# Designs tried in a protein design run: designed miniproteins, single chains, continued (2). Part 71

Each design is a single chain, and the fold is of that chain. pLDDT is the mean over its residues in the fold that is shown.

## One batch from the design tools (miniprotein)

Design m6452
Fold by ESMFold2-Fast:
Structure m6452 (fold): chain A 71 residues (1-71)
Amino acid sequence: SSMVDDLVDFQRDGMKLAEEGVKAGLSLEEINRKLDEYAERYIREKRYTPEQQEMVRHVLDGLKDMAGRLV
């Protein structure tokens, strides 16, 4: 997969994680923690370079913004 495909998959699954957290009645702080844990797990499993890690964290920031609009 390309890095672009990986980022699309990361965003899709991250959005689902945030939506499931909202439905479960989690606070924004708890959802953000789960998103951070998801991002760190994703980075670790993919063995990304520092530059690729920055790309994932940029998408993560967008996911946290989106989660804040759902709570």
Scores: mean pLDDT 86

Design m6453
Fold by ESMFold2-Fast:
Structure m6453 (fold): chain A 79 residues (1-79)
Amino acid sequence: MTATVKGGATLSVGLGSQLLVDRKADTVISEAITDTPGEGSSISMAMNIVSGARSSGLEAEILDESSIGRHATTTVRRL
């Protein structure tokens, strides 16, 4: 599962082999960057990623946000 937003509002959240990053943890870390001058914030993009992951039956949360407002790190965990 990956998520990247740059130059425009493009988000992709799906199921893939990346759901298993470690056999013990069963987690994946996604990094979201918003680089659209006229519209979004990194927080809004991160919320969309979390919402999409949760609707897919995954646990997700926002772990870190950049002070410049362009980065947000999320962790997605499979239940």
Scores: mean pLDDT 38

Design m6454
Fold by ESMFold2-Fast:
Structure m6454 (fold): chain A 85 residues (1-85)
Amino acid sequence: SIEEKIEEAVRLIREDTGAPLEELETLLLSLAELSPEELRRMAEQARAAGRPNLARALELLAEVVKESGQEKTKQIVKEVIKKWE
């Protein structure tokens, strides 16, 4: 599901960065403003930089933005982060 893809993306970014949930929410909401094409480009750069968890998270986020659009993706991000509090 789309929610499961966002949950996996949050988990992967948390493993990559060690950032707290509040910082992860801010980051993911900012990333959701990008096009799927921009997110895929960032994923390729992350993979080249030796950050496979970040790369996979960006790929998952690109899929969700493509399927649901930016506003719906931001809403799901907020709902996922709230459940983890």
Scores: mean pLDDT 86

Design m6455
Fold by ESMFold2-Fast:
Structure m6455 (fold): chain A 80 residues (1-80)
Amino acid sequence: MKEEEERKKEEEKLKKAEETARLVAEGARLGSEEGRAEIEKMLAEAKTEAERMGGRVGLGYIDESTRGEALGEALDWIYE
């Protein structure tokens, strides 16, 4: 029960490893590498859309740009 910091790090590593395993398993289920490539395309497309909202929209739509940035951050977390 001691070493709470070490315990939290181990739990986070396990959760990330499980999420990675799930993504790999889902990719394999969708047709091995083909399924994984499709997932990567979907993630890249969503990130591109968020960037497009920020780049295309200027003076009057900071509101929409803010939402796009939040989506981009979430995708970066999953992708990295």
Scores: mean pLDDT 54

Design m6456
Fold by ESMFold2-Fast:
Structure m6456 (fold): chain A 99 residues (1-99)
Amino acid sequence: MELEEQRKRQEEHEEATKRIRELAERARELAREAIAAADSGTDLEKARALVEEAQRLTDEAARIAEDVGYTRDMVIEVASAGMAVLGGVAALVSAERKA
């Protein structure tokens, strides 16, 4: 493997990691808002839409990681976003059971 190919891979991984972090952070923010909406019980439709958008962003982050090859940092970011989405789903299920 030539040194120039190694540099290109490193640059691709750095760019992908940055994009994945941006998507994961946004997904966590949306999941947090979804949990608040579900816990309030006043707008379950909004909570559902926020969880769906957070899942979509998490799926996009995972796709980028698959395309470039997962690094440890990418796994942590995608897993963190996924856990936040699961928290949102759990809040929705809990709210629906009380209705």
Scores: mean pLDDT 84

Design m6457
Fold by ESMFold2-Fast:
Structure m6457 (fold): chain A 61 residues (1-61)
Amino acid sequence: SRSDKLIEIGNKSGFETQKAIDEAEKKNPKNAKKDRRKIGRQQTQKFIKDVDEFKEKEKKE
């Protein structure tokens, strides 16, 4: 259950990251590699926040 929820958060983060990368690449192909790295960093921070929120929700019991 807990691991399944974490997997779901990870999958959602992965899909959101891919969508952001695809959109940035379509908008500015010349900066695709640079934008991909920037988006990856931002999405990693968001993923950490989402995991922290999940942990807080568990503590609310």
Scores: mean pLDDT 78

Design m6458
Fold by ESMFold2-Fast:
Formats: C-alpha cells, structure tokens, sequence
Structure m6458 (fold): chain A 67 residues (1-67)
C-alpha cells in the first residue's frame, strides 16, 4: 500500500541519517553522501504523503515507484 511505501521511505531515510550500516571509520565524504541520500528519501516520502492527501496516489506511484 502507499502508506507502507511512505513508511519504508521514511524508515530508509532515518537509517541513512543515523549512519546505520556505515563503518565508524567512514570518511566525512561518505557520511555526506549518506545525508544526501537520506534527504532525497525523506523528500520522496513527503511527495507520497501529498499524493495520499490529494487522491492522486495512483498517478504518483506510476511516476515515482519505490523499490
């Protein structure tokens, strides 16, 4: 469901923000990339939430399928 996909997007974003899966010795460059990924995932979650509220969810999912 769309709600489940939104939850996955936000969960993935939170994991990336917290550095889950990153080596403690990871470079600042690697951490910065993880933060950028988290930001994009959160943005996808926000767009999906808007789709749920606006009733355009089917159209949104066709354009932005979540893995």
Amino acid sequence: SARTERERAYAAARKAENGTGLDPEASEEEREVAREVAEKLREIGDELQEGLENGGLEEFLKRNPLA
Scores: mean pLDDT 65

Design m6459
Fold by ESMFold2-Fast:
Structure m6459 (fold): chain A 73 residues (1-73)
Amino acid sequence: MSKQLEQQAKQAIDQGDFDKARQLTMQLVGLGDYDSAMSVVDYLKSKDPEAGEKLEQDVQDALQRQRELQERA
Protein backbone atom coordinates (compact mmCIF):
# COMPACT_ATOMS: atom_id res chain seq x y z
CA MET A 1 0.00 0.00 0.00
CA SER A 2 2.51 2.67 1.07
CA LYS A 3 4.90 1.81 -1.81
CA GLN A 4 1.98 2.26 -4.21
CA LEU A 5 1.24 5.70 -2.71
CA GLU A 6 4.91 6.67 -3.07
CA GLN A 7 4.90 5.67 -6.74
CA GLN A 8 1.62 7.52 -7.37
CA ALA A 9 3.02 10.66 -5.70
CA LYS A 10 6.15 10.55 -7.87
CA GLN A 11 4.03 10.10 -11.00
CA ALA A 12 1.92 13.09 -9.95
CA ILE A 13 5.15 15.13 -9.71
CA ASP A 14 6.16 13.96 -13.21
CA GLN A 15 2.77 15.16 -14.48
CA GLY A 16 3.10 18.53 -12.70
CA ASP A 17 0.30 17.74 -10.25
CA PHE A 18 2.08 18.92 -7.12
CA ASP A 19 -1.15 19.20 -5.09
CA LYS A 20 -1.84 15.50 -5.60
CA ALA A 21 1.79 14.66 -4.78
CA ARG A 22 1.50 16.62 -1.51
CA GLN A 23 -1.74 14.91 -0.50
CA LEU A 24 -0.30 11.45 -1.20
CA THR A 25 2.87 12.31 0.74
CA MET A 26 0.81 13.41 3.76
CA GLN A 27 -1.07 10.08 3.56
CA LEU A 28 2.31 8.30 3.74
CA VAL A 29 3.18 10.32 6.86
CA GLY A 30 -0.19 9.39 8.39
CA LEU A 31 0.60 5.72 7.77
CA GLY A 32 3.96 6.12 9.53
CA ASP A 33 5.89 5.50 6.30
CA TYR A 34 8.31 8.41 6.64
CA ASP A 35 10.94 6.74 4.45
CA SER A 36 8.54 6.77 1.47
CA ALA A 37 7.36 10.29 2.34
CA MET A 38 10.96 11.58 2.35
CA SER A 39 11.64 9.76 -0.93
CA VAL A 40 8.78 11.76 -2.50
CA VAL A 41 10.12 14.99 -0.93
CA ASP A 42 13.57 14.40 -2.43
CA TYR A 43 12.04 13.64 -5.82
CA LEU A 44 9.96 16.84 -5.72
CA LYS A 45 13.04 18.87 -4.72
CA SER A 46 14.79 17.60 -7.87
CA LYS A 47 11.89 18.99 -9.96
CA ASP A 48 10.83 22.04 -7.93
CA PRO A 49 13.11 22.98 -5.02
CA GLU A 50 10.65 25.50 -3.54
CA ALA A 51 7.73 23.07 -3.50
CA GLY A 52 10.04 20.34 -2.19
CA GLU A 53 11.26 22.52 0.69
CA LYS A 54 7.68 23.32 1.72
CA LEU A 55 6.67 19.66 1.54
CA GLU A 56 9.73 18.69 3.62
CA GLN A 57 8.68 21.22 6.27
CA ASP A 58 5.17 19.71 6.38
CA VAL A 59 6.63 16.19 6.75
CA GLN A 60 9.04 17.31 9.50
CA ASP A 61 6.18 18.96 11.41
CA ALA A 62 4.13 15.76 11.26
CA LEU A 63 7.16 13.73 12.38
CA GLN A 64 7.68 16.08 15.35
CA ARG A 65 4.06 15.54 16.45
CA GLN A 66 4.51 11.77 16.20
CA ARG A 67 7.73 12.11 18.28
CA GLU A 68 5.93 14.10 21.01
CA LEU A 69 3.24 11.44 21.30
CA GLN A 70 5.90 8.72 21.62
CA GLU A 71 7.81 10.70 24.28
CA ARG A 72 4.68 10.88 26.42
CA ALA A 73 4.65 7.07 26.54
Scores: mean pLDDT 79

Design m6460
Fold by ESMFold2-Fast:
Structure m6460 (fold): chain A 102 residues (1-102)
Amino acid sequence: RVDDLVAGVKAQLDELRKVAGGKSTVSYDQFVEFQESLSGLYSQEARDAFRKLAKEADKNGDGVLSYNEILDMLLSIISTFASQEEVDEVRAKLQAYLASLK
């Protein structure tokens, strides 16, 4: 279960890195584009919802998303159905992965 969650979140982070051109940060527009592609939802309402999600994930308010901020957002969703111990293990493994990229 934890390994499946790590693999799933890692795959999303890796795909976001491709959309961001390998940069250490993701713009709100790049995040919206990724979510549109992933969900298949291209309406203005969906775009507005994805942009709101990006703004909520941007904890330091700098107008860009770090991969750690995106990870925190994804882990908050996972926490609705996973135990705190599972969430903490997924976080630790993926934070180590993201640190290895820099």
Scores: mean pLDDT 76

Design m6461
Fold by ESMFold2-Fast:
Structure m6461 (fold): chain A 63 residues (1-63)
Amino acid sequence: MSVEERGRLLREELERHGVRVSEEQAIEIARMIEAGVSGKEIVERFGLDGEALDRAVVAVETR
């Protein structure tokens, strides 16, 4: 799966959990996850709900 595809899926899953990000932000989040950046750092940088991010990442990884 490409980073762009992963970013689009991540955006869709985040939206299901009430979190709205741009496609560009979702792609950047996907790149950061692939690079091993912690979920806590991503949450702080983008002002996200950490539980919503964790659930969205798991949902994308299980597809």
Scores: mean pLDDT 81

Design m6462
Fold by ESMFold2-Fast:
Structure m6462 (fold): chain A 68 residues (1-68)
Amino acid sequence: SMMEKLKKEQEEIIKQLLELEKKLLNGEYTDELIKKMRELRKKLEETGLFPEQLEKIKKKRIEEQEAL
């Protein structure tokens, strides 16, 4: 369904954002990385997922990754 595809797309973008945030935390601060993060956040907002909702999802994804 369209909703299933949308959720999968959102999850993929969130995964990419988390990977880029890990690079920032490791000291890989570059203009290219910042630009990519902005583009991904903009794409998420275009799908209707705003900052408050994104933070909750990010926290859940991090907890799921650490539980492995």
Scores: mean pLDDT 74

Design m6463
Fold by ESMFold2-Fast:
Structure m6463 (fold): chain A 84 residues (1-84)
Amino acid sequence: SLEERLAALEAELDAFIARYPKVTRADMLSLAYAKLTGDEKRYQELVDWLRTVANLSPAEIEELEAVAIELLQVRMQLLEQQRG
């Protein structure tokens, strides 16, 4: 189910947060949201912050982005299914 997929992605995101203690859940979701909405300026600001302040490599940023994008997409699909 979508609920089971959401739970699995939430657990993966929590595991990422545990590995990258300077990065918050909000930062990861903001990065994914900026990417999905085409907010190029906000996306670049977040990528720069992750690289310079949080000290993440480009590969680490790509991994965080992928998990966060999938999480947002599953949440949106679940909301559409529950629309009444």
Scores: mean pLDDT 79

Design m6464
Fold by ESMFold2-Fast:
Structure m6464 (fold): chain A 69 residues (1-69)
Amino acid sequence: GLEEAIKAIENALKDESLSEEMKEALKKALEYLKQGDIEGAIKEIESVKPTTAVEKAVVHELLKLLKSL
């Protein structure tokens, strides 16, 4: 549910290997989710191009989770 999506983003933000651009997008997505704006959260995550295998996996799993809401 929504709480699981919020927790997933909070856990992703603990990963020090993520770029600052990705972390800022995830922080904004978290703000949208706390307001119930799932589409806004998806748009923020999709606005940043993942460059590492870790970032690609994080983006893929978060978008899959958000689109299931």
Scores: mean pLDDT 83

Design m6465
Fold by ESMFold2-Fast:
Parts: sequence; structure tokens; C-alpha cells
Structure m6465 (fold): chain A 71 residues (1-71)
Amino acid sequence: MRRYTVTFTPDAVTVTTSAGGTASGSLERLPGRVRLRLSAEIDGARTVVEGEISEEDFRAMGGTSEGSADV
């Protein structure tokens, strides 16, 4: 598996991979869930990747307005 370091702020998320490379995007807090939207470059093209996690998973990762997490 690839290791990621994810840093959360109220309005942004940054992801750094152990294989090198970075992705950045926005974080939207919704009731009971957190929505992530990342912009990454794949094969020379910009690709938007979306993911949602539960509020419990977000808290378990230590992701708050100033938190960080490894996955």
C-alpha cells in the first residue's frame, strides 16, 4: 500500500505520497461527513479526484481544523 500524509485546514487539504508527488484541493465539512476534492496530474493531464469520509473517520485520523493524518 502507498503511504499518504494528509493535512487538513477548514477550507483546504494537502496530500503528500511516500512515492513522491503532491496533490492539493478543498475540504468541505458536511453534517456527519467530510468531502475531499483533490487536483492531481495523471499522464500529463489534470484530474480531479473526489472522496468522502465519515465524521468519525475524520476525527479518528486526527483531522481537525489544524490536524494531520497518515493513511
Scores: mean pLDDT 58

Design m6466
Fold by ESMFold2-Fast:
Structure m6466 (fold): chain A 100 residues (1-100)
Amino acid sequence: LEKDLEKYALVAGVGLYDPATARGVLIGVARKATPEMVEANRGLLAALTPQTRVLVFRIKDDEEPRVSVRRENGKVHVDATGMTEEERQRAAAEIEAALA
């Protein structure tokens, strides 16, 4: 999966928000990607693993990408290179909804 996305130069980082169940994938996408490319990859992942929640967000592609997702007392915290506060809050809310 990660290797397939790399060939499109869209994936800057990948994280599993629940490694034990593999129910979701958090994908960091380089900012050079167009909205159409982002949606195409999201659609492909949904088709391959319909049980998997896919979250896609843009990361600054000139930095080594870092994606970290942690759950603490029922609340999800997301930290990713180049992610804004709004993007972090939105990603955390989507992951919390997926885990609920």
Scores: mean pLDDT 50

Design m6467
Fold by ESMFold2-Fast:
Structure m6467 (fold): chain A 67 residues (1-67)
Amino acid sequence: MSLKEQLIKEAEKIVEEGKKTGDIAGMEKKLLELLKKAKATLSKSDYAEVYQKIGEIVLKYEEEIKA
């Protein structure tokens, strides 16, 4: 598994844990730290892909909680 794929899976796990606990602030902090790690470790193109994928995961979560 590539580092990029691992970071995307970590983001999915963070959002899923946030759903279970209701700790939205903790979820946001963990996602921000994950993005900082991605920016430090990935190429610009891989970081852009991870950023986009995490944005899609968060948007889906927001739609679920609004329904």
Scores: mean pLDDT 80

Design m6468
Fold by ESMFold2-Fast:
Structure m6468 (fold): chain A 77 residues (1-77)
Amino acid sequence: DEAEDEAKIEEAVEELLKVLEEEGIPVTEELREGIRELVRRAYELVRNPTPDGPEKLRELGLEFEELVRKAREEKEA
């Protein structure tokens, strides 16, 4: 059920955002939406395995690091 999958995705997003907020990173709408999109894409890769899935997951990890880096820069600006 896609609705149940979306609920699990949203739970993962909220947990990640809590960790970032505890680190002192401001949770902006851009960060929230970026994290949600990355989590959703990662979930789809796990749900529908492909031969290049592991490489795509690594790329999503790099995109996550970039989102966090930008959020830190906004905090320091």
Scores: mean pLDDT 77

Design m6469
Fold by ESMFold2-Fast:
Structure m6469 (fold): chain A 72 residues (1-72)
Amino acid sequence: MTEDLERQRIERQEMEENERVERLKSAEAFKKTWEEMKKTLIEQVKLTKGEDEARKYESKLEEEMKEMLEKI
């Protein structure tokens, strides 16, 4: 009997599905929180350093967000 192989295959598929679902949930939650924080931080930079600096800061934050999302 290959009961162990079938069970391991199913568990592996379930783990991959759970990892995908968890990553999507974490990405959505992180994205929502990040967008709110990003808007606040960009407005602060815009008020203190001007629009050009705010745009550069926004690009930097977007890159950091992408790296964080890929880590999860």
Scores: mean pLDDT 75

Design m6470
Fold by ESMFold2-Fast:
Parts: structure tokens; C-alpha cells; sequence
Structure m6470 (fold): chain A 98 residues (1-98)
């Protein structure tokens, strides 16, 4: 079993954000056409967390539960991973501005 999960580096986080932004309109149209805009909303919330925007844990849980109910362990793991990624992204962005 893996004892530690390494966070993506700066280049990987920037690439993830660019890929999401580049495909945002295509994904929005695809989900709208399928009647699955709630799945697009989940992707937007993940991006907002990565950008360090304040999103409530309850709001994230409610959106993710639209796909399937999450266990408390699964939810906590996702929140911890997203919060760590958001803090890393904020640190990288601050270092580039200075």
C-alpha cells in the first residue's frame, strides 16, 4: 500500500488548468446535449478549488453525491487532496508574481 500521495508539480497543475479551460466550452456543450449539466458543474467546482476559491464542503458533497453517494472516507480523501492542490497552486502563483 502507498503510504504517501505526491501532489502534482507546478507544470502538471498548470497543464491541468489549461486543459480544462481549453475544453470548457466543448465539455459544457457535450453535457448540455446529454442533459448532464450537473456533471459539468462538478468539473467547475473542482477547478474553483484548484484556483483557491472558497467553496463549502457541503456544496462539494452535494454535487458529488449527484453521481453516487460518497463514503465519509472517500469524501475526506477528495477534500484533502483538493485542498493540498489548491494551496500548492496558490504558493506557485505567488512565487511567480514576486
Amino acid sequence: SLSETELPDKEEIEQMIKNFEANKEKNREAFAKAGEMHKFDVQVKILEILLGKKVSEQEIRDIMNEVRPLTDEEFNYIIEALNKAAELYKKIKKEEEE
Scores: mean pLDDT 61

Design m6471
Fold by ESMFold2-Fast:
Structure m6471 (fold): chain A 61 residues (1-61)
Amino acid sequence: SAREELVERMRESLLAWMEENNAPEEEKEKFVELLESNRDASVEELERIALQKMLEIAAKL
């Protein structure tokens, strides 16, 4: 579905950003788990979760 494709692209983009910024493997794993735990959430909610996680990681870099 379009929703599934959008979520998958969001996941891929953020994992790539984490990789480029040398985020720890543990943080990537936690992010994937967080997305899986919120699989039934709206796209807007998933974007909010992803942005918050990105900001947390960026603050530690």
Scores: mean pLDDT 77

Design m6472
Fold by ESMFold2-Fast:
Structure m6472 (fold): chain A 90 residues (1-90)
Amino acid sequence: SIEEEKRKIFEEIGKKAAELQKAIQRAKKELDVASAIEKVNELRDEMEKWMDEKIEEASKLSEELAEFVRKQKDSVMAGVDVQLRELERE
């Protein structure tokens, strides 16, 4: 069902977002501010590409599923943008 596919994708995105958050925190801890900003932008680009691949896969199944993944992408990317803004204030 579409609801089962949404749950699976939500869980997969959640795991990927948790890995991203750990990598961002590591960069903040281990790098100077300029290098941390560069690393977080690289991680952001990687996450965006991965999310876009998930949207493409979802679109092959249904428009509703693709729209769900797009909304998840917006949420995840907004979280990364908050982390970048915090670094830029240092």
Scores: mean pLDDT 87

Design m6473
Fold by ESMFold2-Fast:
Structure m6473 (fold): chain A 86 residues (1-86)
Amino acid sequence: SEKEEKEKELVERLKELTGRTLEGLREAERLADPEERRRAIRELAREALEEAKKILEEAKKIGAEEAIEMAEKAIADLEALLERLS
């Protein structure tokens, strides 16, 4: 069904977002300057948070329980990261 296909798409988008964010964090950690590193991590986390929130709203509209749970966890983890960088 279209709903089942969209559920899979949202889960895949969250997995890709997580993978890209983790890779971006690894790249940022290689930066020699602590200020550049912090800025890069903040920008990555903010961009990932915005995308995760968009996926959460899409998942809620179709009742995609797995995608909702994954997105909420990603949002909580990203918000915790940003709070630590404040």
Scores: mean pLDDT 87

Design m6474
Fold by ESMFold2-Fast:
Structure m6474 (fold): chain A 81 residues (1-81)
Amino acid sequence: SEKEELLKQAEKYREEAKKFRDLGEEYTAKGQELIAAGEASGDQKLIDLGNNFLSIGKVAYALAEGYEKKARELEAKAKAL
């Protein structure tokens, strides 16, 4: 049914959102660790690398939110059927 296909598509978007959430958490944690190490050692290159990882984490979180929004829209359409 159309309802079942919408729910399957929503589930796939939920799975993609989880992957990007997990990536966002990983890159944010690594970025914070690199910044802390760079600050402790006075290594500006580690601080710069850490900031790059934090930026990647932010992009990953934004993608996760986008997929979650798409999933919610499809779930709402399925509920209306």
Scores: mean pLDDT 92

Design m6475
Fold by ESMFold2-Fast:
Structure m6475 (fold): chain A 96 residues (1-96)
Amino acid sequence: METLKELEEWAREVSRETGVGFSTALRAVQITRAAADALGVTDEELIRRLSVEAAKLLEEKLYKLRYVEKKGSGGALIESDNEVFKWVRDRIEKSL
């Protein structure tokens, strides 16, 4: 289980690596860590790789929901977070 400070530090790194905004990178890191913790996975390389991909996917999903489907910000955030959590969990399970 990561502390908020550790998640924020990692989110800054993901934001730099992907060009994704800090708030979206932080959400992606939190989602990836939550999925890894739920499955008892501590593989930092896998978690790092999935956090980067989750950040890119989350930004893409949020853009589609807000600008293509014209959903409100709250609904778009909830739907994008849920889809990315499921995707990360499925990817971790397939990597075990």
Scores: mean pLDDT 77

Design m6476
Fold by ESMFold2-Fast:
Structure m6476 (fold): chain A 59 residues (1-59)
Amino acid sequence: AKALVTYVDKNGNVKEIVVELPDELLSKSEGERKLYVMHVLPKILGVGEVEKVLDVKFL
């Protein structure tokens, strides 16, 4: 499923990105969704580019 991820970059800017996430994540807690995104987002944007994930909204 597609999700809108709101995150803070390495410079402290709040940014949004649309990413494809497993549909199984729809049944998981907010904390589990954020933890999953914290593992995949550095692989997409680069190691050290993401300071923290603020929100994960499935589209």
Scores: mean pLDDT 81

Design m6477
Fold by ESMFold2-Fast:
Structure m6477 (fold): chain A 81 residues (1-81)
Amino acid sequence: APSVLELTEAAVVRAIVAAGELSEETVKEINKIGKETKLETYEDAIKFLEKLREVFEKAGLEKAAEVLREGIERMKEAQEK
C-alpha cells in the first residue's frame, strides 16, 4: 500500500497539473502550508490537503480543488481500513 506521504504527493502533483499556471501569491500560500504541516498520519494529510483545496478554490482553480477533494476522500477511505 502507498504511504501517507506518497498519497499526499500524488494528490498535490495532480492538483498542480490540473491548475496549470499558478500565481506567485498561490505558490507562496502553498509553500507556507507545506512548512507548517507535518505529514505523519492520515489525519495530518487530510488537514494539509483541505488547506490546499481552500487555496485553489479561493484562486478559482476548480479542477485543482476537485483533484484535492478526490485525494482527501481517498485518504479518509485509507484511514477507515
Scores: mean pLDDT 78

Design m6478
Fold by ESMFold2-Fast:
Structure m6478 (fold): chain A 76 residues (1-76)
Amino acid sequence: MKAEELIEKAEELFRQGNKAYEEGDYAKAMKLYGEALKLARQARKIGTAEQREKAAQLMSQVMDNMVKIGKDQFAK
């Protein structure tokens, strides 16, 4: 799969994860964010400098949302 295709798929998964997060389905959101993060990491390994930067920005946004879920759902 080309880096651009990986980035596009990761963006789709990130959008689906955001929808699950807004619906309160944190388990589904975390699963979708994890898949988006995996594809973005792959794009960073094979992409151009510009594609790597775009993938890195997407990874940062995904991780920020995962941290928000972790903060809201910590024990107790």
Scores: mean pLDDT 80

Design m6479
Fold by ESMFold2-Fast:
Structure m6479 (fold): chain A 58 residues (1-58)
Amino acid sequence: SLLSELEAGREKALSLPKLGEEAAELFDKAKQAYLDGASAREVLELLIEGGRLIQEAL
């Protein structure tokens, strides 16, 4: 599910020595936005940014 993927992304972010907390915060914001009924676009934009930070940290 989307929530399971968000949680997996958050765990991966926290495993990184740099940008991990920042990336984890973006996944937390995406999950909260989804639960609050925000648009799919807003959730997706947060997920894309979180993934970008993870890639930069690798």
Scores: mean pLDDT 74

Design m6480
Fold by ESMFold2-Fast:
Structure m6480 (fold): chain A 81 residues (1-81)
Amino acid sequence: LSTPQLVIIREAEDGIRRAEEGIKMAEKQGNKEALDHFKKALELFRKALEIARSGGDVDEAAKLLQEGYKHLEKGEEILKK
């Protein structure tokens, strides 16, 4: 694995952990809007991780990671309400 791939793996693993924590919190609060964002983030992070681990397209993995973080941040913002 290259350094860029290792960075994406680490970032995706962090994103997965945060999304899983967000899912638990959103479920406990009954916040379906936040839950949907965290579930989407988790899916995107898992796809990015899979691509990076397989030695696939780093740019595609980075795009998925970026989109995952957008959903993660929206979920976290919604939970603040």
Scores: mean pLDDT 86

Design m6481
Fold by ESMFold2-Fast:
Structure m6481 (fold): chain A 92 residues (1-92)
Amino acid sequence: MEELAQAFKEAAREVGVPDEVANEIAELIKKGASLDSALARAAQLLMEKYGVSPFEAAVRALRIKALVYEKMGNTEEAERLRAQADALEAAR
């Protein structure tokens, strides 16, 4: 869990998520939250506290997920998720 939490914090920082949100969600991962649950909570906090649109929150969640998989050594899944984020962003 600690490795996943660290990968999440680094990915969140690279995507421009505020440190307070990244740190809160990393603590949830350390306590056993799944990556998908953590990403859902991060998206909610961005929308509620920072006025991020649901669309932008979804793009950021996909980019964080891609970076986490890349840092954890799953390059194939990371490339797939990155392509999904790029396609979603281009559709706007």
Scores: mean pLDDT 83

Design m6482
Fold by ESMFold2-Fast:
Structure m6482 (fold): chain A 92 residues (1-92)
Amino acid sequence: MEEEFKKIEEIKKEALERIEEAAKSEDVISKAREAMEEASKKLAEIAEKSSEAAEYAKKAFEELAEKAGNAINEHIQKEQDEAERQARLERE
């Protein structure tokens, strides 16, 4: 149990670092999704070992999903702002 929790924390830390790097890149959405996919696979393997590990892994994944979602939403908002600016120029 204790070793499983430590491994979940390590996976979470690694994924958070990858999401932060993704947010600084030009491929925010694709890199954030890749980080989430890798974390999901690793967390699922640990969750198979016990119900307590499964609950802890689920919480870790939810925190990662929120962080990745925020990075993606910020990127989408910037793209929408640019699209609205272009739409106004088209009408002028």
Scores: mean pLDDT 78

Design m6483
Fold by ESMFold2-Fast:
Structure m6483 (fold): chain A 75 residues (1-75)
Amino acid sequence: SELASREEIERKLREEREELRRLREEGLELSPLEEELIRVALEGAEAKLAGDEERYAALVERYRALVAELEAAEA
């Protein structure tokens, strides 16, 4: 369902942050670009859920810029 309560969304974000912590403890090394991309994606989800369309749009543009930077670095 696309509709979820704020409490359910906050719980899901906490669970995803905990999973990322676990992956790092298991030896997953993220580059600074990958870490920022994940951070921006999570902030974008939070902005969308808060109904902050302006912040969401800004974070989408930042995400696209980071993806382009990551692709250029891997080329």
Scores: mean pLDDT 70

Design m6484
Fold by ESMFold2-Fast:
Structure m6484 (fold): chain A 64 residues (1-64)
Amino acid sequence: MSEETKRRLRDVVDQLVASGLPRDVQRQSVTHAVRVFGEREGLSEEEVQETLQWMLEYLDRLLS
């Protein structure tokens, strides 16, 4: 995954945390963003799942 895409995904997570939306909605939004960005970069389904797990863990840490 490119550094630009990693930065954009991180920005999405940061914006979701700042929005004050319910945790479940934030997790769903992160899931959608990872799939969209993964599709744009041509990531495999396995790479998308690994990225999703990492981003959801990052979100959970910020919300703790």
Scores: mean pLDDT 79

Design m6485
Fold by ESMFold2-Fast:
Structure m6485 (fold): chain A 58 residues (1-58)
Amino acid sequence: PFAETIKPKTLEEQAKALAELGKQLGMTEEQMVAFARREYEDESEEAKEKVIEIIKKL
């Protein structure tokens, strides 16, 4: 398709997907957290902490 309209996942869904991808790529927790902080830098502080907490747990 020329213009894909994909419904964005919730921050929790995105964080879990990122954690799974990071595990498959052999990324460390620190690397995943750093990536998440950059990827979600335009989110609220609370949302960023929530994403990071999910990544640290799984």
Scores: mean pLDDT 70

Design m6486
Fold by ESMFold2-Fast:
Structure m6486 (fold): chain A 82 residues (1-82)
Amino acid sequence: AAEEALARFERLVEEARKNIEETIDKTSFSKLPEEERQRLADDIVLAIAEIFLALEKKYGTPEEVAALQAFVDRLRAEVAAR
């Protein structure tokens, strides 16, 4: 159950990242340097992941929540490293 929940969450976050990157490319933010566009995309993706984690904490099992929390913590560390 936790492994399946994690796989679904990872797929959702990956889809969100692709959609956000495509959206940025269609806006005036496309004029920003690639590094700045990537940071903007990272910040938005992290915010989306944290919102979904908050929902999972309300409706998910402790095991599922623990797996998703670990994923979001890794994503936050990755974003902070940029």
Scores: mean pLDDT 80

Design m6487
Fold by ESMFold2-Fast:
Structure m6487 (fold): chain A 92 residues (1-92)
Amino acid sequence: TELLERAVRLLRELAEAAAAGDWERAAALEDEAARLLAEILASLSPEERAALLARLREVYARGAALAAAGASEDEVLVETARALAEVLAAAA
């Protein structure tokens, strides 16, 4: 639960930094969140990992749909980070 709670905090901070246009901070938080997500995935059972990966694919599919509809890269990053935080919060 502590790793999930930390990932949720990082993803929320990433969304806030991106929304504020602080791209240097957003990039650093993105790298840390990606590393922590990999650690979380490695700690899960095969069934739990498959379930989480399915939810993550849905988040990225929505991001791709937003980009196809004309959303900016910034808007896609903010929405994706927020959606990832919600998925991980539900798993905590």
Scores: mean pLDDT 81

